# Designed miniproteins, single chains, continued (2), part 40

Each design is a single chain, and the fold is of that chain. pLDDT is the mean over its residues in the fold that is shown.

## One batch from the design tools (miniprotein)

Design m5457
Fold by ESMFold2-Fast:
Structure m5457 (fold): chain A 108 residues (1-108)
Amino acid sequence: MEKLREVYEEAKRLYREIKAAIEAADAAQLREMARGLIEGSANPEAVEKAREALRYLEAGDLEAAKRKLLEAFKIILIEGLAESLARRYGIPLEEAREAVERAIREVE
């Protein structure tokens, strides 16, 4: 019970930080974030969202770029962070994934 709550609170904190960073970012910072995701992520869906964000930045659509980057980070958090937290706290991956998904929904 407490371990699952810790996973939830950590995911909520991380997602808030990521969302705030994206909302405050200029075009150069968003481009750097997108490139970092493309180079660092093994998740094809997250990489495609990051590439979509780069295309929106080239078109001058900053708000669409922010939305696509946030979508990419959500995928990485649900899949990557859930796995990391499940391993660290010794809880089932499915429970960690549900806690991360719940944290994201409550921040939105």
Scores: mean pLDDT 82

Design m5458
Fold by ESMFold2-Fast:
Structure m5458 (fold): chain A 90 residues (1-90)
Amino acid sequence: RAEELLERLEEALRRVAEARTAEEAERELLEVIEVLDELTSLGLISPIKAVSLAMAALAIAQDLLLGTLSEEEARERMEELAEEVRELAE
């Protein structure tokens, strides 16, 4: 199940980077938050770290929507966040 949650997180973060509107970004960010909450409930990540990661994803999404960050750069940042969570869960 942990591997399924990590795959869901990776996919959700990727979709945030591909979001074209604030509404699309919000839907995928809610999925990110849900997966992080489940990982926290399993003891694989601390609540503080989950909040930190969610805030980082939100900041990346905001910069992308404001045009201060390219889609390629946002994707790279989101992949870095996914990798950080994977390392924490192992």
Scores: mean pLDDT 83

Design m5459
Fold by ESMFold2-Fast:
Structure m5459 (fold): chain A 72 residues (1-72)
Amino acid sequence: LEKVKKELLKEIGKILAAIGDLIEAEKELEKALKEGASEEEIEELEKKIEEAKKKIEEEKKKLKELDKKIEI
């Protein structure tokens, strides 16, 4: 079962990376709002944030599946 623990750590690492991407996208949105960026630029940054959130949700689902394999 040591293999499953290693897989869990890998998925946790991916989630942390995705959270980093989300934080970066949020900072870019903050800068755009402060600089008076166009509505189009704001929309692009909002889409980037949505994509990062989806990635986090996908990795969380994988983590749950791995956790179920340990319990079952």
Scores: mean pLDDT 77

Design m5460
Fold by ESMFold2-Fast:
Structure m5460 (fold): chain A 109 residues (1-109)
Amino acid sequence: DVLAELQAETDRLRAEIDKRIAELEASPSVTGQAVAAIERAARDYFEERVKKLSEGLSPVAKAVLETAYLRALLDGKDDREFIEKRVKEIAEKYGLSPETVEEVLKAIK
């Protein structure tokens, strides 16, 4: 259940990011197009980073890491402290074990 809920949240966050980029790309303005390019680059960077950091993690820890990073991307923040805060918020919301939280925090070191 928890894993399925986290995967659904990850899918929802990815859909929101893609929608935001598509709306910016549909803008006829140079500013809109420039922001769309930056948003795409940020998304691609986050996806690659999540892929690398999630290698060897348990399925639940991987889903937590993915959710935290996508939430950070949507909020326009990518600093470690913000991501750690998001990991802890997700852990509290879903009642995750301290071991799972430590696994994720160790991965984002």
Scores: mean pLDDT 81

Design m5461
Fold by ESMFold2-Fast:
Structure m5461 (fold): chain A 75 residues (1-75)
Amino acid sequence: GVSAAAARAAAEAVLAGDVAAAVAALRAAGLSELEAELAVGAGAFAIAVARAVGEDRAAALATGTAAVLEAAAGA
């Protein structure tokens, strides 16, 4: 299963603008390409919402990490 550390690495890559690195981190954690892309998409959406409402980087990272974990658990 995807660890919190792998989900956080993916969320940090999304915050850095590197979607390919985010997908690669989740694939290394055992997700298929589609599962990784869907989980990264969920994380990116959560981060975009956090940024839109003026949350700081730490809050955006925490929200993105949680969204990646939740999406990966359903994969």
Scores: mean pLDDT 86

Design m5462
Fold by ESMFold2-Fast:
Order: C-alpha cells, then sequence, then structure tokens
Structure m5462 (fold): chain A 79 residues (1-79)
C-alpha cells in the first residue's frame, strides 16, 4: 500500500475564536480578495455558525466544514 497525500490548497490559517461576525467578515473578504481562500482551524461547533454567516456577508462562493477531530472543526472558505 502506497499512501501519498498531496495537499493542493492556498490561503492562510486564521484563529476564529473570540472574533465577532463583523471582524470575521472583514478578515474573510480581505483573504478571499488576496488569495481566493481562507481557512479557520480549531473552530468550535458554536463558532461554525458565526464563521458561515461571516463568509456569506463577505461574498464567498463556497465553504466547507471539516471535522478534523471530535470537537475540533476546520472551516474552509473560497471565493
Amino acid sequence: MTRSQLLHQRGQSIPARGLSTDQLTRIIRDHLRRDGSVTFYSVSPDEIDTVIEAARRAGAGSYRVIEELPGHYTVEVRR
């Protein structure tokens, strides 16, 4: 068994904890304009809703919520 994983993604990892929807919207918009994507790591379940709302307000084309570990989520936002 040969297991080679190639990660082909762009963007920066940003902490989402303690940020308001307005602050997240601003951050997401900036990163989408510069890099086409932004990734938030270690997001709690309750914070996911806030990040998704911020992504919608920022004009994101799509988003993904990924369960990395129990209680730890990654949210990827793309233009």
Scores: mean pLDDT 72

Design m5463
Fold by ESMFold2-Fast:
Structure m5463 (fold): chain A 54 residues (1-54)
Amino acid sequence: MSPYEEIVALINAAAAEDPALADRLAQILADGGLAGLAPEETLARMRAFLAAHR
């Protein structure tokens, strides 16, 4: 699965549990894009956020 498909799957899974959590993940994606991060790095940050907030 591509990093973009993983990002979408992660946001969808979070939205099913907590829509506010999905919004926070979407913000991490937006911030990563503005910072010029690779999709893999953005995905790693999203996963780290979920692990810290679970």
Scores: mean pLDDT 79

Design m5464
Fold by ESMFold2-Fast:
Structure m5464 (fold): chain A 86 residues (1-86)
Amino acid sequence: IQEKIDALEQELAEKGAAGVLLVFEVDGKQVLLSLIIDSPIQSVNAEAARKFAQIMLESRSVEEAKKKIEEAKEEVKRLLEEAEAA
């Protein structure tokens, strides 16, 4: 776990990106979900990270969180395209 946290922190620092790492415990097993958002628009990265964190907090299962995050990724992609066009 610590190695993955350290690697994520380093990658975020190098890219100037935003990210979310969440650790679930399900039936005595640890499951890690990590997301890195590394667009050139830092404000959009921060908004996406907050949205993903909220989804993870509201989800009671890893499968539910993964599904909602995949759906949210498409929305974030559209927001990035709109911001790049502005």
Scores: mean pLDDT 62

Design m5465
Fold by ESMFold2-Fast:
Structure m5465 (fold): chain A 60 residues (1-60)
Amino acid sequence: MVDEEVERLRELGEKSTPEFREKAQALADSVRAAAKTMGPEFGAEVARRRLEELEKEIKS
């Protein structure tokens, strides 16, 4: 569900630098807007891809 993806993004942002936190917050807002406009599946797909990118950054 998109809400779960948004929370996961937020948690990853909190564990990273302030820059990643701001980026994660903006992404969460974008995901919610996309889900509202184009449906929850589209929002979830966007969140999933961005989560993978952020996870790679914090694991590096």
Scores: mean pLDDT 68

Design m5466
Fold by ESMFold2-Fast:
Structure m5466 (fold): chain A 97 residues (1-97)
Amino acid sequence: GLEKAFELLEEALRKLEEAARRLIEAGADPLEVETLVGLARIAYGISKLTKDPAFGGEHLVRKAEELLRLARELGDEEAVRLAEEAIRLAREAIELA
């Protein structure tokens, strides 16, 4: 139900933030990466406030896909894994919404 959808979104956001941290350490532009994470956090917050996990999930998928592109470009396999996991969790949350 709704509670499980938000639990999945929280886990997706944590994976996205971990991927972002690794990418910055690997030489990604901190402004680009931090902007993507900030927008994901805002979308998650709006979803909690409005009780709409599909909204947050859709935004998290898009931001995680952008981080996945950066992870592949930099060759950070763990960041790729984390971004792919964030996408999967966010999509599962959308399905439960």
Scores: mean pLDDT 90

Design m5467
Fold by ESMFold2-Fast:
Structure m5467 (fold): chain A 83 residues (1-83)
Amino acid sequence: GAEENVKKAEEYIKKAQELLKKGDAVGAKEYADKALEHAMKALEDPKYILRAIGLAIEAIGLQFDAHLLGKKQGLKLPAGEKI
């Protein structure tokens, strides 16, 4: 259900933030990607749509931060490599 997807997105956002703070660009990108996936799934329920949009925006920001960190470290991130 959408409630579980909101909770998972929030947990993955927190994990991505912690990994960014530790300098783990690859791990941060992985959890940011998972956060976005779960936020997008939560859009199916009108009760959670505004919260899901907010979480998706936060996840996209974390994807960008992780990509920028990875670029500074000379790392290839999965989503950046496929683009």
Scores: mean pLDDT 80

Design m5469
Fold by ESMFold2-Fast:
Structure m5469 (fold): chain A 100 residues (1-100)
Amino acid sequence: MEKRLEELAKKHGVSLEELLAADRGERPITPEQLEALIDYGIYEIQRGVVEAIVRNLEKKYGDKEFAEEIRKEALKMLDEGRSLTEIDEFINKKVEEKKK
């Protein structure tokens, strides 16, 4: 998680330390820092959606190993920049495979 914020800070050409200070309100936010924080906010929302889906799958099927395998791959897909739609399609395919 911290690694993703560091990667986004680097992508936008900003220091992670300065970005965290701006996020805490210790400094005025620059446009580049704002872009990095927006991208990170979107990522955290998407990660939260994936985690919620995985928790619901674990509860529904009672299979922690199955849920953890889906979680690892779905988060990897998210880190690779795949859409929530692609991740949802992947999860649905794995659920259908488990039913057989």
Scores: mean pLDDT 79

Design m5470
Fold by ESMFold2-Fast:
Structure m5470 (fold): chain A 103 residues (1-103)
Amino acid sequence: MKVLVNVVFEKPLTPDEAVALLELLREQGIKIVGALLRGSDGRTAFIREDDSLENVREKVRAAGPITSLQLLLEATPEEAEKAVRDAFEKLGIKIKKLQVIEL
């Protein structure tokens, strides 16, 4: 099953915080099919399933501080919500908006 997760952060994430979030989700066994990260300066990073950790870091750093995130996940809505909430709690990330949409 595929779900789209839309997140808006209360405070922009540093690139390193955004990378840590993506890696935490992967460590929880959630397959990230794709991610679109939006920087505060209007730059974007498009992350693919086949991107290496180094490539992810380079793309995210180029986008700068991250204000919002769209995740395409291979999970149920319940698994996606749980994984995303757990990752935010572990990293101390505060969210302004969260939407989980079944595809």
Scores: mean pLDDT 85

Design m5471
Fold by ESMFold2-Fast:
Structure m5471 (fold): chain A 81 residues (1-81)
Amino acid sequence: SMESEIAARITGAAIRAIAEDNDLTLEAVRLLIEAMDLLKQGKVDEAIEKAKEALRLAQEAGDDLTVEVAQKIIEMAEKAK
């Protein structure tokens, strides 16, 4: 499922960030977890805001895999409107 795919990718991003000592990717992961939790609560606009902040940090970190996850979460949230 898309949810399990996103969860696996977030877990992978967290492991990579810890291994690489990449604080930007760790912060992006934290924001993506918050965005998913906000989506579960029906707080769609807040979830989009957090996911966009995560996207910016992932882009600064150069972590293309985390960029893809952030984009997928934004797309899912926009469809929930």
Scores: mean pLDDT 84

Design m5472
Fold by ESMFold2-Fast:
Structure m5472 (fold): chain A 67 residues (1-67)
Amino acid sequence: SHHHMLLRHSLEVALEALKKGDLVTALAGLHEALQLDPENELLREALRAAREGKVEEAIELLEKVLE
């Protein structure tokens, strides 16, 4: 579905941004993903980790969301 494709794209953009240390792009992608999937607790935890600068934790949480 379009919704699923957009969610996956936002997650992949956020993950790539985190790996590059681009927190501005990562936070934008995480916020977009959370708007598309607001009940996803792993995604909420990834956003919290990214906001706290815990980049490695945010990456691990996003990889779990993408499973």
Scores: mean pLDDT 85

Design m5473
Fold by ESMFold2-Fast:
Structure m5473 (fold): chain A 55 residues (1-55)
Amino acid sequence: SLDDIIAEALAAKTPEAVQKAFIAGVAAALRERGESDEEIAAVVAALQAYIEKES
């Protein structure tokens, strides 16, 4: 769940755990807005690509 992912990020404080929590939070927010699974997947893919490029 999102809460579990956030709790893990707060405990570990690793870049990977924080990035995972951020992506999960964005996906949850888009789902709450009623965006399609396809649109959510596209945004998640773009965020992952951006984060990897910045790393």
Scores: mean pLDDT 77

Design m5474
Fold by ESMFold2-Fast:
Structure m5474 (fold): chain A 59 residues (1-59)
Amino acid sequence: MTPLEKFARFLSELIDRFDAGELTVEEVRAEVEKLRPHLTPEQQAAADQIIRDLEARRA
C-alpha cells in the first residue's frame, strides 16, 4: 500500500468513526493535527477539506 493509499484509509476510518458517533469533528481535527507535520501540502489541503465537510454536516 502506498503512502497515499495509507493516508486515504486513515481519513476514511476517521470519517467512519465520526459517522458512527465515536468521534466529534474536534477529535477528527486533533487526529489530523497530530499528522500535519508529516503531511504534504496536498494531503493537508485534502484533510482540511474533509474537516470542512464534517463541520457542514453538523449544521
Scores: mean pLDDT 77

Design m5475
Fold by ESMFold2-Fast:
Structure m5475 (fold): chain A 84 residues (1-84)
Amino acid sequence: EKSEAVARVVGQILLLMASKISPEARDEVVRILAEVSPETAALARQAIDNAEKSDIPLTELSPEQARDIARDIAEAERKVKELE
């Protein structure tokens, strides 16, 4: 279902925006997302950069957690494209 896939993408991106990610994990996340959506990859890059500049204490994600989130977004993006 397209609406479910869109909700997954939005939810995972919001999670990335609310978390601090290491530089190595950031590059991996952007790479994974760029394979399915250059637009989503650019948005995620900006969100991570903005989170790093935030004075608000954010939860730090491990590289493994960040990669899992990126894969979930990529899979959901693929499902959205398949349903259109």
Scores: mean pLDDT 72

Design m5476
Fold by ESMFold2-Fast:
Structure m5476 (fold): chain A 63 residues (1-63)
Amino acid sequence: MDALAAAEAAVAADPDSARAWTELGAAYLAAGRPALAAEAFERALALRPDYEPARRGLAAARA
């Protein structure tokens, strides 16, 4: 599954989507890149502060 490439494409298509940034963060976590995942989740939360999937993802990236 090419989750990272798909998530990167989603962000490129809609950089204002909290969902797209959250998918990118999850893909970075799966790839073993927690620092990049945290940045992606923080961008999602900047767009939508109450977006629970991004909040959970950020907590996981900081663990």
Scores: mean pLDDT 82

Design m5477
Fold by ESMFold2-Fast:
Structure m5477 (fold): chain A 89 residues (1-89)
Amino acid sequence: DELERKKKKIEELEEELRELEEQKEELKKEIEEVEKKLEEKKKEYEENPTEEIEKEIKELERKLVVLHTALGILEAAIDFIKKQIEKLK
């Protein structure tokens, strides 16, 4: 029953893919929130350049690097699973 085994594996991979796509959407929302905060802090810095605001900007920039790295890893995982599904079809 090779066909039943392949079908189950495809269904499992499709479920995993849905979970990863949901995680990707959540991560994109977090990136948008951090980008908005960064833009607001940059505007605040232009009006009142303080060392405190500069540090907050640097922290937000570092957070964006981490989030974009996580997004890249997640996208690579999604692509890998999609390729596995295609190989089984």
Scores: mean pLDDT 88

Design m5478
Fold by ESMFold2-Fast:
Structure m5478 (fold): chain A 77 residues (1-77)
Amino acid sequence: EEDELSEKIEKLRKELAELAKDNLELAEEAVEKAYELLKAGASKEEALKLALEMGLSKEVAEKATELAELMVERDKL
């Protein structure tokens, strides 16, 4: 359901912002790059690796990848 996806996306964005703090800009960049990779047919593992290589912690990288995945799912609706 679109409303459920939008709510989960908003919740994850807020959680990502709280976790990233001083690295918020980098975390947002990771979300955008992960989103483009997933749209191009890359795996979640490739998106997660990209976020980790950008210098994000595992927890932040995992949430950024999850958010990007949900954004791709929403776009299919």
Scores: mean pLDDT 80

Design m5479
Fold by ESMFold2-Fast:
Structure m5479 (fold): chain A 102 residues (1-102)
Amino acid sequence: MEKRIEELRKLAEEAEAAGDLRSAARHYFLLGDLLEKQGKLEEAKEYYERAAELAERAGDLRLAAIALGNLAKVYEKLGKKEEAEEYERRAKELEERAQAAS
C-alpha cells in the first residue's frame, strides 16, 4: 500500500509539473481516498484539498465537487462540523454547475 501511495504521489507531482492539472487532480484524489481508507485523515484532507483546487482550475467541476464532498466527510470525522458544512455547501454548488455545463 505504501508503494502505491508513493507511486501515485510521484504521478500527481509529475502531472502537476507538466501542467496536466486534470491528471494531477485525479491522482491527488486517489491518494486522498487511499489515505482515508487507512484512517490517515489529516493526510487524506491535504490531498483532497489539492485535488479539489487543481480540478477546479482544470475546469473539471465534477471531480472538484466529489473531492470537496469527500473533504467535508473527512472534516466531519475530525470533529470540524463548521468546516465540513462549508465544504459540503461548496461541493453542492460545483455539482450544480457541472450538471449545467454538461
Scores: mean pLDDT 86

Design m5480
Fold by ESMFold2-Fast:
Structure m5480 (fold): chain A 95 residues (1-95)
Amino acid sequence: SLEELREEIKRIEEELKELRKKYEEALKEGNYEEALKILEEMLELEKRKLELLKELLKIAPKEEILEIIGEILRTIGEILDIEKEIKELKEKLKK
């Protein structure tokens, strides 16, 4: 269970890394509609990662708790950053 949760989190992290590259490429091309779609996909993956980290926290040994809390806080920060980027892109697309 711990191993399976860690493996799923790792897959999400690799997918997020690839999506971030695609997002940066879309921005360079001025393709704000595509960039917005990528950010929305990244937001859903970050939220999924947060839920998996919460599950991991329930079953983790005491020695790992602080590390997992750090990962949760970082993930919340990433969610807030992505939500802000989505808002900014939506404003650019309106005008």
Scores: mean pLDDT 88

Design m5481
Fold by ESMFold2-Fast:
Structure m5481 (fold): chain A 61 residues (1-61)
Amino acid sequence: SDEMIENAVKMFEELAKANPHMSIENLLHLLRDFLELQEFSEEDKERTLKLVRERLEAMAA
């Protein structure tokens, strides 16, 4: 679970760096769909979305 969350966060951080013109909201929408396909629990989805949002907002600042 934690390893899967860390891998998802890292993957989307790299995706954001590769696609600098994508909005944070578009990236988070893709992340939500990805987590659903990977059958993450609701708790793990919320935790992953929060961590990715925080990192993407920090990168934009």
Scores: mean pLDDT 81

Design m5482
Fold by ESMFold2-Fast:
Structure m5482 (fold): chain A 71 residues (1-71)
Amino acid sequence: MDEIKEELDKLIEEASKLMQSPDFDVAVDAALILMEAAILKKALDDGSITPEEAREWVERLKKRLEEVKKK
């Protein structure tokens, strides 16, 4: 569980940096990833999702972040 939260914190940090991009599309995509990661972290804390479900979402968010970085 703590490892998933650590990965979410890293995603939030990287997305926050990309939100500072002068490219509007990059900044918007980064903001969406940040929001989803924050919601997922809250859902983990509230017990609204299982660690297994959270791990799947983290992997999806990581893939989306890499796509944003390639723009």
Scores: mean pLDDT 81

Design m5483
Fold by ESMFold2-Fast:
Structure m5483 (fold): chain A 87 residues (1-87)
Amino acid sequence: ERKKVLLRAIALELRAIGAVLDRDAEGAIEAAEELLRLAEEYPDDEFLKRLALRAAELAVEAARIAGDEELLRRAEELLRRAEELLE
């Protein structure tokens, strides 16, 4: 099970990266949301928390590039939640 969770997390990070390259802010936010939920389900997993943080940072970048204030607020909220997990 654990190995499958990690593979899913890595796939979600790659989806977030791909979404940034494709200028797809919504896709980047969706990938970050899924990865953050996964990290919240496994709160002792530092690796998942770090991946969630990276995905949230990518979502913020994608939203800034898109110039959409609503998407930027959503992405910044994901970043705050991911940062809180690492405290």
Scores: mean pLDDT 85

Design m5484
Fold by ESMFold2-Fast:
Structure m5484 (fold): chain A 60 residues (1-60)
Amino acid sequence: RGSAYAKVGVVDPTSAEGYLKMGEAAREAGDLDTARKYFEKAIELGDPEVVERARELLAA
């Protein structure tokens, strides 16, 4: 607490969400390998909500 005034700052959560959406589109196209790579990129970006969603899709 106290010092956490700009934690996200430069981090763009839409970038991680973009990868998540690309992964979902790849799954719909039947390209599971590409979908997995996009989900891994979304997880790597570290946005907690996107990470949880991407993990669900990877586990499904």
Scores: mean pLDDT 69

Design m5485
Fold by ESMFold2-Fast:
Structure m5485 (fold): chain A 90 residues (1-90)
Amino acid sequence: MALEKAKELEEKAKKEKDPDKRALLLGLAGFYYALAGEYEKAIELFEEAIKEAKKPEIKAGALYGLALTYKKMGEEEKAKEYYEKALATA
């Protein structure tokens, strides 16, 4: 289910014209890819969401998602770096 939901959200993001709404859909897709263990794909989508987001709170959300993904990978220093970036952005 997680991988299927990730793909559906990624397809929705491709059709979305509003950059903040697209960033939210990309972030949700990244979350479900991370839940499915697809960490490289999750990182890619969170990085895309960070680039697309115009509102600081949406960008912060994607940065938190990236931090959580690195934490799940055992990359504790990178996780801390992105948590701090998310706090500074919000």
Scores: mean pLDDT 87

Design m5486
Fold by ESMFold2-Fast:
Structure m5486 (fold): chain A 89 residues (1-89)
Amino acid sequence: GRAAEEAERAARGGAEALIRARNAAQAAGGALGVIGAITNALLLGGEGEDGREGLEAAARAAEEAARRAGTEFASRLGREVAEIARELL
């Protein structure tokens, strides 16, 4: 059904984005990137409506972390994680 196809597309997009975020975080050694990637991975494993609320909270946390980031790279990474989380909503 449509809902299953949309969920599968979102999951694939999220998984690819998580791999990219983890690779970028590992290359940079950035704590913000690592936390963002882990948080997003845990939320992709979440179920039901609680998963949606967690994903919204993660998006807000990533946006706040991006604003408080001490470097341009960490700020960009936080914004990318937030965008991915919002796309999964």
Scores: mean pLDDT 59

Design m5487
Fold by ESMFold2-Fast:
Structure m5487 (fold): chain A 75 residues (1-75)
Amino acid sequence: LEELEKKVEEYAAKADELFAKGDLEGAIEAAREAAKAAREAAEVSKDPEKKEKFEKAAKAAEGAVELLRKKAEEA
């Protein structure tokens, strides 16, 4: 779980950095990895608070992917 928590944070930060640089494709890939790691963390977590936190993080990352994809299509 600790490794998955770190991956969620690292990929989320990477997505933000790539988005700020205008790398929409890279930002989408990083956001997808963050969503996957968050989903896995939610599934393996036995702590209800952590499970809920990671489920929210996964939904947020998934929403970011959809938004970034739509923006890339308009560019």
Scores: mean pLDDT 78

Design m5488
Fold by ESMFold2-Fast:
Structure m5488 (fold): chain A 63 residues (1-63)
Amino acid sequence: SMAEELARLRVAAFRYMMENNLTPRELAEVLGVSQSTVSNLVEGRIDSLSEETRERLRRALGL
């Protein structure tokens, strides 16, 4: 489901930030998305992402 995929992306994004000591803004640069997208994703305030964005995030986060 979308919710399960977003939860996995959220955990992976948060872990990537912690392991690399990145801010949400810096992670957004790495992932090629907006800072608001990263902030909303890691805070669990996102209900959907485009297929293109999800594919890009999966690839960048090693999922």
Scores: mean pLDDT 84

Design m5489
Fold by ESMFold2-Fast:
Structure m5489 (fold): chain A 55 residues (1-55)
Amino acid sequence: HMSKEEELAELTARADAMIDRYKAEHPEVSDEEYAAMRAQVRRDIELYVENVAKE
């Protein structure tokens, strides 16, 4: 089973990849807005991982 640290890293990497793809498809959205989006998603993932028991 994946540790909490490994799961956090995996989910964050996948989220970043998805946001990168979305940014490529939507260049009209500002870099500042994307930075805020990444920060929000990172916080949500951290909260999720901390609230779910992992082996």
Scores: mean pLDDT 75

Design m5490
Fold by ESMFold2-Fast:
Structure m5490 (fold): chain A 66 residues (1-66)
Amino acid sequence: MGSLRARLLADAAELEGHTDLAQKIRDALRNGDLEELFRYTEEALVLLGVPRDAARSIAENIVRQI
């Protein structure tokens, strides 16, 4: 479930023009780099308009479900 959510978030970031960030999320997920995945998913959520505190919580839940 976390893998699917991370992929959907990367797709959403790409649709909003954040193509480099979307690729970084996909690379972190492919490499199993949970620290990078957390960092980039939090940043993507913030760029998509989610408040930082909520973005951090959501990113933690995504990584925990990997």
Scores: mean pLDDT 85

Design m5491
Fold by ESMFold2-Fast:
Structure m5491 (fold): chain A 66 residues (1-66)
Amino acid sequence: MKIIAKVSGDATSLTAAALLLSGVPGIEVKVVGDDTIEGTVSGSEEQAQAALDGANAIPGVTASIV
């Protein structure tokens, strides 16, 4: 599955979201534009959910599973 994170705000929120997602085992992170991060999940559903919850906790970040 994929996690898409949209960032409205400054570069700090983008960096925080990228670091959070890349810190979860089984997620490959790619920055796709100035405000969008794509995470490809090869790990468990629990790891995907933890990453989603963490990303959505960052101010200015909206993350969804697609």
Scores: mean pLDDT 78

Design m5492
Fold by ESMFold2-Fast:
Structure m5492 (fold): chain A 61 residues (1-61)
Amino acid sequence: MSERERVVERATRIVREAVEAGKSLAQAVNLAAKSLLDEGWSNEDASRAATEAARRVRAEQ
């Protein structure tokens, strides 16, 4: 699996957990992006992965 898919899967877990904890999608996306930045991903990669994760979580509802 590509590194891009792996980071999106990680972001998707963070977004899903945050939404289940009562946070908005916007708050969940910000949390996922911050977490990825802390792991050493660039702002662009973190933002793209968090946005794609939000799309996937929204589609699950």
Scores: mean pLDDT 80

